# Ledger of designs, part 72: designed miniproteins, single chains, continued (4)

Each design is a single chain, and the fold is of that chain. pLDDT is the mean over its residues in the fold that is shown.

## One batch from the design tools (miniprotein)

Design m14491
Fold by ESMFold2-Fast:
Structure m14491 (fold): chain A 79 residues (1-79)
Amino acid sequence: SMEKEKMADGLEYVRALLEQTIAHLRAQNAPQDVIDALEAALKEVEELLEKLKKGEITPEEAMKKLEEIARKVDALLEA
């Protein structure tokens, strides 16, 4: 479905942004607990993408979980 394809693209985009953000923060010697929390968020995004591709979750379920992950990441980066 178009919704599944758009959701997969969104998850891949967020995965790439998290990888880039983690690399940047590592280069700047950011606190390890912040890096660990972002790596945990990255793993959740990767798991959502895999489940979505396998048809184990709906695009709507993936969106809701991604929004939860995004709120956690925003809180970490704004602290």
Scores: mean pLDDT 86

Design m14492
Fold by ESMFold2-Fast:
Structure m14492 (fold): chain A 106 residues (1-106)
Amino acid sequence: SSSLEKAADNISKAINYAYDAIEYAKQGDLDKAIEHARKALEYAKKAKEYAPPEVQKLIDEAIKKLEEAIKYLKQGDIDKAIEHLKEAITKLLEAGKLLQDLIDKS
């Protein structure tokens, strides 16, 4: 796979784990919510390594939101954790769209 394809794959995985983290947080399963949020963070960081600088900026915003979400999950603040997870997903979706535009212009 090209570096852009690797970035896209890792963004997709980060989004899926972030959605799983929201689902577990809604169920009150904080341990699984934290586990899946940490996996989302891991894949967001991997995506950044393969992404061009303009996409990296959006991924960095998502990483910040994922780190904030993990802090709120550890504190038991479920509502703030879900808010930050949703914001992270929004930034990852924006990163994925920009990346797809760059692939299509290559």
Scores: mean pLDDT 92

Design m14493
Fold by ESMFold2-Fast:
Structure m14493 (fold): chain A 76 residues (1-76)
Amino acid sequence: EELDKEMEKEIKENDIDTVESKLRQRIAELREKMAKLEEEYKKNPSDEIETEIQKVRLELNRAEMRLKRVEDYKKK
């Protein structure tokens, strides 16, 4: 909710390329975190690690959806 308001404000007030760069960086960080969690899960499977993987997957999906919105906005 707060993040969605921040993103709309940033698109209106800042260079859209800056918004895109931040989202791409966030996606890269989330992908790295996911890879580490998956490796940890393979070595020592636990409900805690599985829950963290699910949370990171949701965050990654949201960030990718936001990036698509920014890319679509740039096409106009």
Scores: mean pLDDT 76

Design m14494
Fold by ESMFold2-Fast:
Structure m14494 (fold): chain A 65 residues (1-65)
Amino acid sequence: SMAEKWLEKTKDLSAEEQFKAILEEHKKELDKIYADPNGTVDDVLKAIKETLEAVDKVVERKKAE
């Protein structure tokens, strides 16, 4: 999933840096959907869901420390 890709890419960063990277990647993904004439509201909702899943994984790792 996109959440797993973001998490893997940012695994060596602090929690704050991971959140910033996730938000930047989310913005890029939304920009792509908005630029795509075939982009749908469902694509936006899916991107939001995947971003929240990535945030949850970072929070879980921080709590488990």
Scores: mean pLDDT 75

Design m14495
Fold by ESMFold2-Fast:
Order: C-alpha cells, then sequence, then structure tokens
Structure m14495 (fold): chain A 70 residues (1-70)
C-alpha cells in the first residue's frame, strides 16, 4: 500500500535525523503512523525487514496497538 511506503520512509528519515535510541525509534513510528494512518506494528515490521529495528520493537508496537484498541 502506498501509504505504508510513505510511513516507512518518514520513520526512516526521523530515525536517521534523531538517532537510533529506543525513544527516537518509538517517536518516529508513532509520528509516521499518525501522519499516514498506518498501524504502528506494520511500520515496525517493515523497519525490521530492513534491519533498522529489532523483533522486540515489533512486539512492543503490537502490544501498544492492542492496548489502545481495548
Amino acid sequence: MEKLEKAVELAKEEIARLGRSRDNIFHAIYRASAEYGVPEAEIAERLLEEGIVTEEVVELMRQSEARRAA
């Protein structure tokens, strides 16, 4: 989906700009999700495929989404 690609690129740009700390990674994913309406976990999964984040980040985003949906 075109929105997912834009969200992933925005997250990558923010991480590159701010650095690869946990807080900066989460901020970048949250911002990209809010901007394009793409699920946070889906953005994190794409970043994992590119070696930018870990499996732990993907799992935390899935948990965060589930908590907000409840």
Scores: mean pLDDT 79

Design m14496
Fold by ESMFold2-Fast:
Structure m14496 (fold): chain A 81 residues (1-81)
Amino acid sequence: SPVAPEGEVREERLSPDRRAIHLRVTTPPDGTPSPEFEVVDTTILRTAEKDYRDDGPERTTLSGAQGDSEATVLQTIVDVD
């Protein structure tokens, strides 16, 4: 199962209905290997009362060598009446 990355998380707004989430994971100097995690391009469907996500068919799996690992998630936000 994907492990939540520790480190930096940054959100970048690309347009009113799109955003990018940048994930960075730092490998400890004790030689622990970089965590492997899977990043999925997602669409967020938002109603007047609640938000929910639909996982898109696109995925990015980031398997880093020792050191810093990075991934970017692209999300489309769709407002539903």
Scores: mean pLDDT 45

Design m14497
Fold by ESMFold2-Fast:
Structure m14497 (fold): chain A 65 residues (1-65)
Amino acid sequence: VTQTITAKVIGATPAVGQTVTVTLNTGTSTVTTAGTVTQVSGDFATVTVTLPAAISVSSAVASPA
């Protein structure tokens, strides 16, 4: 499934359309995947990720390549 997630950017600010590594925290576990940036706002980016199943996200971090 495809999810849109707001992630805090660590490191350089990514561009819209850029692929970034996203670490998603569900509160009890973490999932790391690649995502595509769709929007940037301050220290945060909106990232579209494709996952095997939808997950509940409590926090997210994006690390540009």
Scores: mean pLDDT 76

Design m14498
Fold by ESMFold2-Fast:
Structure m14498 (fold): chain A 60 residues (1-60)
Amino acid sequence: MLSKEEAIELLKKRIKDLEAQLAQETDPVVQRVIQHEIERAKKALEELEKTGEIPDLDKI
């Protein structure tokens, strides 16, 4: 089972990886998808830090 600390670290890593992908992406449609994924991951991180509930990381 993921601890809250492990889930926080995974979300931070995912955000970093997505931002790196966005920086290398030239397709505006794909850029929009990546940006939405970054926003969802950031929201999940904020909710996890505030409530302590582990998000479904497979859906982020």
Scores: mean pLDDT 76

Design m14499
Fold by ESMFold2-Fast:
Structure m14499 (fold): chain A 85 residues (1-85)
Amino acid sequence: METVVLSSDQIAFQAGLLRRYAEGAELAAKELEKTDPELAKKYEEIAKVYRDAYDQLLAALRANDGVKAGQILDDTTKKINELER
């Protein structure tokens, strides 16, 4: 698999995006609880994936590990795509 190497600034930017995506998914899950509980549960799982990825990217940022950051983003994308299926 092709692994993208990220700079520290790029890792910080991507971490910020993942946090925003997690917050959006958590809000969507909360709004859907009363109308579509199955879809709400799916968004809860999506939010957990983004929250975990955010924590992992912060660890990679502290380690200055751009290769690991790229792997975390690739794995996160695959997990989200599987949850959307």
Scores: mean pLDDT 83

Design m14500
Fold by ESMFold2-Fast:
Structure m14500 (fold): chain A 90 residues (1-90)
Amino acid sequence: MSPEEEEVRRKALEAAGKAAEELREEFERAVAEHGDTDEVTRRFGEALARRVAELASPEAVEELIATLREQAAQGDAGSGFAADALEAAA
């Protein structure tokens, strides 16, 4: 990988991670207000997937899906929903 491509990928992943962090905060507020965690989790996953697909390259999106699948296998249902939504958006 060239340093230039590595830098672009890193910036895209950082931006995607920042968007995920911001959406997670909004998700927590929505859970507190609505109490319907299943519906809120679904909407959060869809919003996160769209934002990540906008900010990250296709290669970076595939890398993120793999990471989210691994986290879901460890019991993080939110990561599983996010991975499914990212695959649907691709």
Scores: mean pLDDT 68

Design m14501
Fold by ESMFold2-Fast:
Structure m14501 (fold): chain A 73 residues (1-73)
Amino acid sequence: MALLEETERAAEEAKKLAEVLSPEAREHAYAVLDGIVAAARAATSEAEQQAYLEGARKALRSAREAAEAVRRS
């Protein structure tokens, strides 16, 4: 399903952005993103997949903001 692929891509992009964070923040971000992808893979409906895609997109936005803050430091 395209929704699952979009969720996986958003999670991978967020992980790449999280590489600039502290080890503790990166570990936390990776755990959250891995959880979203696992939940999306287990989802049995499009509504559930949409919810996890929105979760991954929110995490991606947070990762972009955090990476930008690190770059400004």
Scores: mean pLDDT 81

Design m14502
Fold by ESMFold2-Fast:
Structure m14502 (fold): chain A 82 residues (1-82)
Amino acid sequence: DLRKKVYKLIKKGEEKVDELLKKLRDEPADKRKQAALEEVHKNREEILKLIEEEDPNANDELGYAEEMYHLLVLEANLKAGA
């Protein structure tokens, strides 16, 4: 199930962002935001690669991944700024 695999990668990305922000707790907020956004971008690329490998014409999964990417960007900005 491609959608289940995509969901698993999204959750892994959230966990990596949280771990990174804890590691960078003593860094300035702008540096923390930049690092978090870079991790979100890497996670998106992993998801796109998975979709390409499983089904290169999976438009539904691509749409889902883009929506989740935007949510992760918002979460990363909020968590790093708080």
Scores: mean pLDDT 73

Design m14503
Fold by ESMFold2-Fast:
Structure m14503 (fold): chain A 75 residues (1-75)
Amino acid sequence: ATVKDRLTKVLQDYTVEQLQQEAAKIVPQLSQNQLEKLAIEAEVLKGQDAALAAQLEQLPKDVQHTAVYLALQQA
């Protein structure tokens, strides 16, 4: 499966509240460089799928980046 497919699954499997809880745990552990890379990956993935982009844009940026992080960990 592609990272896009994994991200779609993360957004289906996790509620917004669960993603916010994961963000609270994960974001403080990441370096600035890691956060910048997640932001870039999120924009790349949004460029690949308009429906996925619309879904991510409903979420705060830290939650978007956390969903991408979880998708990448499953790679």
Scores: mean pLDDT 83

Design m14504
Fold by ESMFold2-Fast:
Structure m14504 (fold): chain A 62 residues (1-62)
Amino acid sequence: NAQFEADVLRALGEIYLALGKLSKDPEEAKEAYRKSHELYRQAADLGDEVARKNAEEAEKKA
């Protein structure tokens, strides 16, 4: 079920984006932003338009 997979990937992307914002270590933050971007891109590829916009934000921070 592509919609369920997209929802899960978007939720994981949101978690990693939050970890990046809360991390005090620049290296940990950068890794979290990269993971967030990857997850949002996968959700966007499955048709999630919200994830597509969020992927752009995560990419700027990675």
Scores: mean pLDDT 78

Design m14505
Fold by ESMFold2-Fast:
Order: structure tokens, then sequence, then C-alpha cells
Structure m14505 (fold): chain A 85 residues (1-85)
């Protein structure tokens, strides 16, 4: 169901929040979780899906920028993303 899918996405982002070492990325993830929890009670599944896609793009762009600044290895980035999947 949509409710189960949304809960699963939120749980994956909570795991991402716990494992990410960067405070800026962590704060963005926290904001997104809060926004998704609010949206789940108000909007159609299509509106929520669009918001998820938009925020995922923003979070991944920020994650790649931080990885570049911190000179993370491909393995380090892969380990982080695996914990979200």
Amino acid sequence: SFEELLKEIIERFKRFYEVTPDEEVREKIKEFIEELEKLSKVNSKEEVADKIQEKLKEIFELLYEVAEKKKWSREELHELTDKVA
C-alpha cells in the first residue's frame, strides 16, 4: 500500500540520518523526514511522490558535493548508500 511504501521510505531516511557523518546532509535529511510525515496526512500519493523525487535529487546532489569536499572514497560513498537501500 501507499502507507506502507511511505513508512518504508521514512525508515530508510532515518537510517541514512543515523549513518551520515556530515551535519549539513543530516540536517537536510531531518527536514525531509519531517516534511514527509506532515504530507502523509494531507496529500494525494502523486503529490507525495513528486516531493520525494525532488528532495531525493537535492539530498543526493548535496551528498556528492560533501563527498567531493571531504574526498570520500567510492567505497565510503557506496557503504553509506547501501545502508539507505
Scores: mean pLDDT 70

Design m14506
Fold by ESMFold2-Fast:
Structure m14506 (fold): chain A 83 residues (1-83)
Amino acid sequence: SEEDFIKETKEKAEQLVKEGKYGEAARLYYDIGLSYLLQGKFDEAIKYFEKALELYPSPVIEKNLKEAKERRLYTTGEVLVVP
């Protein structure tokens, strides 16, 4: 299941951080963020993208973080962004 994938991936990412493998850990946190983004869970997606960026700066992760923040804004129904 999606929940099992996220749980297992998070545990592996935490182990990689303990081993000093920050780039590999960042990739796994990024994968968790993408999973949440696809589910429309933008707050969770943002959280994991930010965690990935703390471990390893990446333009690809920054782009997806920006898109998640924009999608969150539209989903909250901000009056100034109404078509």
Scores: mean pLDDT 80

Design m14507
Fold by ESMFold2-Fast:
Structure m14507 (fold): chain A 83 residues (1-83)
Amino acid sequence: SMKEIKKRAYEAAIKALEGQRKLAAGEEDPELAEELERLSEEPEIQEVLEELEKEFKEWAEKNPEWSREELLDKQIEWLKKKL
């Protein structure tokens, strides 16, 4: 169902954002590249991820005072609450 696809997409988005959060903090995440490549093969998940990217871009534009790390932390918490 679309609800199940959205749940999988949100879980995948959380994983990707956590990886980006590690990179923003100067840490390595060798699994991030593999996860992003895996997600590129699922068009239904990609559609949900594109929708999330548009919303998160708006968050960044409306909150220029937030650091990249703060923005990522807020995005992760918001997605976790949607699950």
Scores: mean pLDDT 76

Design m14508
Fold by ESMFold2-Fast:
Structure m14508 (fold): chain A 85 residues (1-85)
Amino acid sequence: PTEEQLRETRLTALFTKIVDEARKLNLLDIEKAIGEAMRKIREGADPVEVFKELIEKVQKIAREKNVDASPIIKLLEEAREFAES
């Protein structure tokens, strides 16, 4: 496998973990926001900017629903750091 294939595999694994954590919160709005972010990245958007926007959106939803989304936010920040490297 190439380094690009390994990076794609790691990014996919991170998205899987993020989706799993969102499902634990049982909030469709967060799952939809994650799906929209993945679509934007596939369409060529800057992953760093997409993850920043997604973090802000998840934080807003968490405040409105009064839930702790810290596990999702940590994984999103991990994905943002990976995208910056």
Scores: mean pLDDT 77

Design m14509
Fold by ESMFold2-Fast:
Structure m14509 (fold): chain A 65 residues (1-65)
Amino acid sequence: TETFVFEGKNLKVTLTVDGDTATGTGEGGELAKRLAKGAEEGVNKYGEEGLKMAIEYLKKVAEAD
């Protein structure tokens, strides 16, 4: 199991990858929850490419917060 954490001032998104399955958890309101769900769905649908895209996007969002 591999865990990625993206934390900004007002939000925190945790993405956990266990084999071929990803689970996203968001803290900090509805935006964080939507980001976590989007990342989860992207990784589960697109595998490694989805994970790369999710990491890049979540890092940018957390840094901008």
Scores: mean pLDDT 80

Design m14510
Fold by ESMFold2-Fast:
Structure m14510 (fold): chain A 80 residues (1-80)
Amino acid sequence: MELPSEVLKLMSQALKDFSRRAKGLSREERERLRRETVERFRQQLKENFPELSEEKIEEIVKALDEALKKQADAILREEE
């Protein structure tokens, strides 16, 4: 996937911030935080990376959403 390094850095930071904040939350709160993180990230990409096509932004947002779901599952395992 052809992503600018700055976009990859933003994805990495979003994942790390989600991981840190999600550890203290209920499952329902984590799902809400995940949705909020995805929405914020989509808006940030549209506003700060106007060179990205709409299709590319959707691909990046879907990749982040899937990564956040895996992160939420990993946190759930740690709480078992």
Scores: mean pLDDT 77

Design m14511
Fold by ESMFold2-Fast:
Structure m14511 (fold): chain A 55 residues (1-55)
Amino acid sequence: AAGGAADDAAWARMTPEQVEEGFEKALKALEDAGMTDENVPMLERLKERILAAAA
C-alpha cells in the first residue's frame, strides 16, 4: 500500500515499459545481493498491482 501519496502518484504516471524495466533492475540487484527468498514474491505482487491499476 506504499509509503506516501507522492510515491503513489509517481507509480501512476509510469508506463508499463518503465515499470518492467525498473522491476528487472530491482530483481537483478536482489539476485546479486542473494536476497531472493521473500523479496522476489513481494516485487512480483507489486508489479501485478501497478499493471492492474494501469489497465
Scores: mean pLDDT 66

Design m14512
Fold by ESMFold2-Fast:
Structure m14512 (fold): chain A 69 residues (1-69)
Amino acid sequence: SDRDRRIQQLRDSIFSGQIDDDHVQQARQQIDRRVDVLRRNGTPQDTVDRIRDGMIDALDRLRQQHQQS
């Protein structure tokens, strides 16, 4: 769906190509800012929580993959 595509694009823009600890921390801050935008736009809290959890899980997986390299 268009929504899933936009979420994937957001993940891709946060996690593009340059991964160090500073970029991971900046990605967390970007996730928080994006989540705040969703809240301000009237997105239900349950939906916001799911999106945030999904992005954090993606960040954690990316961090683990980088650490294993």
Scores: mean pLDDT 70

Design m14513
Fold by ESMFold2-Fast:
Structure m14513 (fold): chain A 79 residues (1-79)
Amino acid sequence: SMEADRNEVLRAVAEAAARNGLSPEQTNALARAGLEALDKGVPVEKVIEIVREVARKAAEEGLSAEEIYELALKLAEEA
């Protein structure tokens, strides 16, 4: 169901954020982008891959919440 997919994305966001030391603002931006990707019809497995990749890059490159949101949506559009 859509609700189950949304819960799976939010779980992936929480786990990726914790693993990568993301701030609450960065975590909220990643969650918003992931849920928007689902609403646009991106498969849940691909959204989870994007969430994990973007969280890692955010930690490595010091991305802002806005940059996280934009990068995640760009990768979702390419999926």
Scores: mean pLDDT 88

Design m14514
Fold by ESMFold2-Fast:
Structure m14514 (fold): chain A 73 residues (1-73)
Amino acid sequence: MAPRTVEEAEAALEEARRELREAEEELARLEEELKKDPSIENIARLVGAKLRVIGAEFDVEHLERLLEELRRE
């Protein structure tokens, strides 16, 4: 459910930013793994990790906009 208060939006944004950091860390690890072993399997894992980062970035942007709207109200 979407956060309805500034406090709920701030908590959700903190969680989304944590997920983004974890996704970026996983992507970085997979990029290093791919450099050591450039296999199709490692390429597929890297693509999956990049999609996870894109999704997490979208969630962060959405929550930042929602928080701004709640603070204006």
Scores: mean pLDDT 82

Design m14515
Fold by ESMFold2-Fast:
Structure m14515 (fold): chain A 75 residues (1-75)
Amino acid sequence: MKLTDTQKKRFRGLVRGELMGLVQLLRSQGYSTDQIIAAVRRYGDDLLDLYKDNPDKAAVVQEVTDDVIAQIRAS
């Protein structure tokens, strides 16, 4: 199914919020940067499997997961 730009932006925001929530939780629990990156990657892979039949959503998940990992590395 093809998503509109508005639907893609909304979905991107939801995925980013979920991943950043995970990052904040793991940081608060004292996990290392490498452990947090590994957890974000695993969760991103789970989301990719969930949305495997929706290429537009899968593309957003991949983009947001890579961007969140890049932000963690830059911090």
Scores: mean pLDDT 84

Design m14516
Fold by ESMFold2-Fast:
Structure m14516 (fold): chain A 80 residues (1-80)
Amino acid sequence: SPMDEIEKKKKEIEKLIKEAEEKLKQGDFQGALKLMAEAVKLARELMEKFPDSPLAKEALEKVLKAAEELIDKILEKERE
C-alpha cells in the first residue's frame, strides 16, 4: 500500500539521518554531508512518487530541517 511504502522510506531516511549525526560526532563532516544528501534524495523521490501525500511532504520537510541543523552544527564546530 502507499502507506507501507511511505513508512518504509521514512524508516530508511531516519536511519540515514542517524548515521549522519554519528559521522558528525566522529568529526567526519564529509561523511555526514554525504549521508544527509542521500536522505534528501530519498525524501525527494518519495515526494515525486506520492506528490499529494501529506506524509511524503512531512518527510521531505523533516529531512530539509535536519540538513539545515547539520550544516549549522558543522559551522558552529568549525568556529567553536
Scores: mean pLDDT 83

Design m14517
Fold by ESMFold2-Fast:
Structure m14517 (fold): chain A 97 residues (1-97)
Amino acid sequence: EIEKKIEEALKRVEERMELSEEEREEARRIMRELAELKKAGVNELIAAALTVPWLRRQAALAAQIAAGVELPPEELARLEEEAKRLEKEIEEIIKEE
């Protein structure tokens, strides 16, 4: 079931942005990690922010699309900005601790 959802999410991400085969493989890996973190009760956006910045954006987009949400280009841009902000906030928290 989760594998099917990952493939559906990856297909929807590819409809909105072009991915190389290497990027597709990395997206699958990060989507699996997000699914595991979500089961552990971690917020999806925070979980995404714990990985490579580019993959964080892809994973966040894929998670929203997999949830059956159609995202217009403006919303995709917002999600990228939000992922960037969360990354900086997490970096600051880690640095402070």
Scores: mean pLDDT 57

Design m14518
Fold by ESMFold2-Fast:
Structure m14518 (fold): chain A 64 residues (1-64)
Amino acid sequence: SGRELLEEALEAVRRGELERARELLEKAIQQGVMPTLVSGALEELRRGRVENAIAGLEAALALL
């Protein structure tokens, strides 16, 4: 499910598994899961703004 993908991505970010997190977020976008918020979190992650990526993913999960 979309929630499961975002929960797995958030856990990957928290563990420093940034490549896995990016792959999970790209999959979530491909499946249409909260595309604006998830795309924002992915961009923050690509820029090394890990705390901003976490905040964006937590916001997306709160809305699911």
Scores: mean pLDDT 88

Design m14519
Fold by ESMFold2-Fast:
Structure m14519 (fold): chain A 76 residues (1-76)
Amino acid sequence: TQTVTVTFTMYLPEGSGSFTVTFESGGLRYTLKMSYSGKADVVSVTLTVGEGQSATGSAKGANGVELKVTLTVTPV
């Protein structure tokens, strides 16, 4: 089974929210569904996922922001 590894880094403002990012690369569509809560910070998450599958992860920033993310990779 083929796997892909994605690292994403983002600034999250103080408060809470949710958002979705979608992009295509190498014949695959990447969908990141994210939710966050806490104080403003920069957060990085690395996820490894099989093609056609989903992976879930979380990260906490130094200033107490928490990010939860689900990555889905599908062929296009």
Scores: mean pLDDT 79

Design m14520
Fold by ESMFold2-Fast:
Structure m14520 (fold): chain A 73 residues (1-73)
Amino acid sequence: GALGALQAAVGQDKFHQALNFVAQHLQQQAGLPAATARAQAEKFLVDLYQALTSGQPVTLGPVAQQAAKILGF
């Protein structure tokens, strides 16, 4: 699936660093519980990876830009 493709492309260490960054942001800014924040962070990273690999120009917000940088994009 898309999550597995992302993990294979960037490696587990970078994936977990980006996941923790986005999940912590969602917990701190939106007040989401840890499990919910993790699930939303996984979806966020999959959507980000698809956008970055689409070949289309993408304007990224600050959180997406930092996550992309952690992933090595």
Scores: mean pLDDT 85

Design m14521
Fold by ESMFold2-Fast:
Structure m14521 (fold): chain A 84 residues (1-84)
Amino acid sequence: KKKIEELKKKAEEYEKLATEYGQLGNSHRRLAVEYERLAQENPDMADLYRKLAELHRKLSDEFGQLGNYYEEKAKKYKKEIEKL
């Protein structure tokens, strides 16, 4: 039972991290869209807003990759539980 509980705790921790990084990725994606909109509405600051949009798009991609990484970690621990 102790071994199964430890594996469950690890799976839950990685699932939580996957969800949190996925949410961060989605938040940065929304910010990228907003900054692109601001660039269209504010031509005098368009270059700055487009650079911010690009930065947030890169952050969205990186956090999405981290979310996927932790999702796979969680699946690995769940698979170990299934073998027991």
Scores: mean pLDDT 87

Design m14522
Fold by ESMFold2-Fast:
Structure m14522 (fold): chain A 70 residues (1-70)
Amino acid sequence: SDEEKAKILSEAGKKLIEAAKTGDEEAIREAVKVLIDEVGVPEELAKRIEEAAKKGDFEEIERLLVLALL
């Protein structure tokens, strides 16, 4: 359901931001995989989210996560 996907995206997004703050690349990849597999985020968008997280660009992460809900 859309409500379930939004919950998973919110939880994965929080983990992604935490991983980005600590530079944990493995945790970033795990969160991005959840966005692809469980939420259905397109791979191109997921790759952009991963790169923003690796750069620590929190504003871009949040913007791209909002796009993933649309």
Scores: mean pLDDT 83

Design m14523
Fold by ESMFold2-Fast:
Structure m14523 (fold): chain A 98 residues (1-98)
Amino acid sequence: SEEEEKARDYVRGALIALENGDYEKAIQLAEKAIELVPEGRIAATAYYVLGKAYLKLNDYEKAIEAFKRAVQIAKELGIDSFYKEAEKLLKEAEEKRK
């Protein structure tokens, strides 16, 4: 759909922003992707980016919430490699919160 294409563009932008250390931009773009497509592979990737950006900003509670959503969606879709990566980062965020 047009919404899915737009959401994919936002996720691509969010990943680029994350790589460049622009964590606030990564968050904004990931949130826009989730607003358009709140479920499925696009949403899972957007929540993953959201979690990583919050983790870099030391916002561990928001990182945990985002990674939990990424893990949940990845499990529902059967994306094993993505699920393992998201779960690893979830555990990292939980450890840093303590």
Scores: mean pLDDT 87

Design m14524
Fold by ESMFold2-Fast:
Structure m14524 (fold): chain A 103 residues (1-103)
Amino acid sequence: GLSEETRKLLLEALRLLKEAVSLALQGRFEEARELVREARKLIEEAEKIEPDNPLIKELRDLLKDLEETIKKAEKDPNNLSILLQLIGIGLRLIGLEWELLNE
């Protein structure tokens, strides 16, 4: 199982990334990117504590997908397919949070 310190870092990173999805859906891309940068720092701290944990790897991969999708959304903010990708990432973040809270 995850340490209490690692779990706390991942839950805060998830909170920031969920807020970043919400901001990106509102067209607030610069604010969304700032929250993604803050979440990245928390994930990097978690990786120092538990470098080979699969939940940390999954969250890092979701962060990368979110960064790439935000860049696409900024270039084409009314593209429905990109907006649906943002929603999908948000749902996956909620699922991962549920996994962390119910272990």
Scores: mean pLDDT 88

Design m14525
Fold by ESMFold2-Fast:
Structure m14525 (fold): chain A 88 residues (1-88)
Amino acid sequence: ELEKLRKEAREKALRYTGLVLRGIGYELDGNKEEAIKEYEKAKREAQEYFKLEIEIAKLEGDEEKKQEVEEEGQRILELLDKKIEELK
């Protein structure tokens, strides 16, 4: 179970990171509409990733890691929201 969650978290991390990079690529190309779509997809994958990392930290009994993941997740999601709003 724990190993399965770790694998899912790694896959989600790669997906949201790749989507962020695609968003940056579209933004640099002046394609704001496509950039917004990629950042919105990245936000959804990031939300799922951070939920998985919180669950992993709970299963490990690591309260410090859980707090760090919650704080990082909030920061990343806020940054994506700001980027989407700036491009509208």
Scores: mean pLDDT 87

Design m14526
Fold by ESMFold2-Fast:
Structure m14526 (fold): chain A 69 residues (1-69)
Amino acid sequence: SPRDLSEEELAELEAAALSGSLDHLSNEQLAAIMLYGKNPAAIARVKAYLAQHPERAAAVEALVAEYKK
């Protein structure tokens, strides 16, 4: 789950979001960047990606709401 990621795993996800294809990241990985991400550029890229993929945006938003508690 997004809550189970280590700081190192989160940093790797943020690096992937900045340089790699976000199509290869799961909804849980995108939610983790949104919830716990420290890099504003990575968070901005995830938000831009989700704006282009409304079907994934709904699922990621639901995960963010659930794990934000």
Scores: mean pLDDT 80

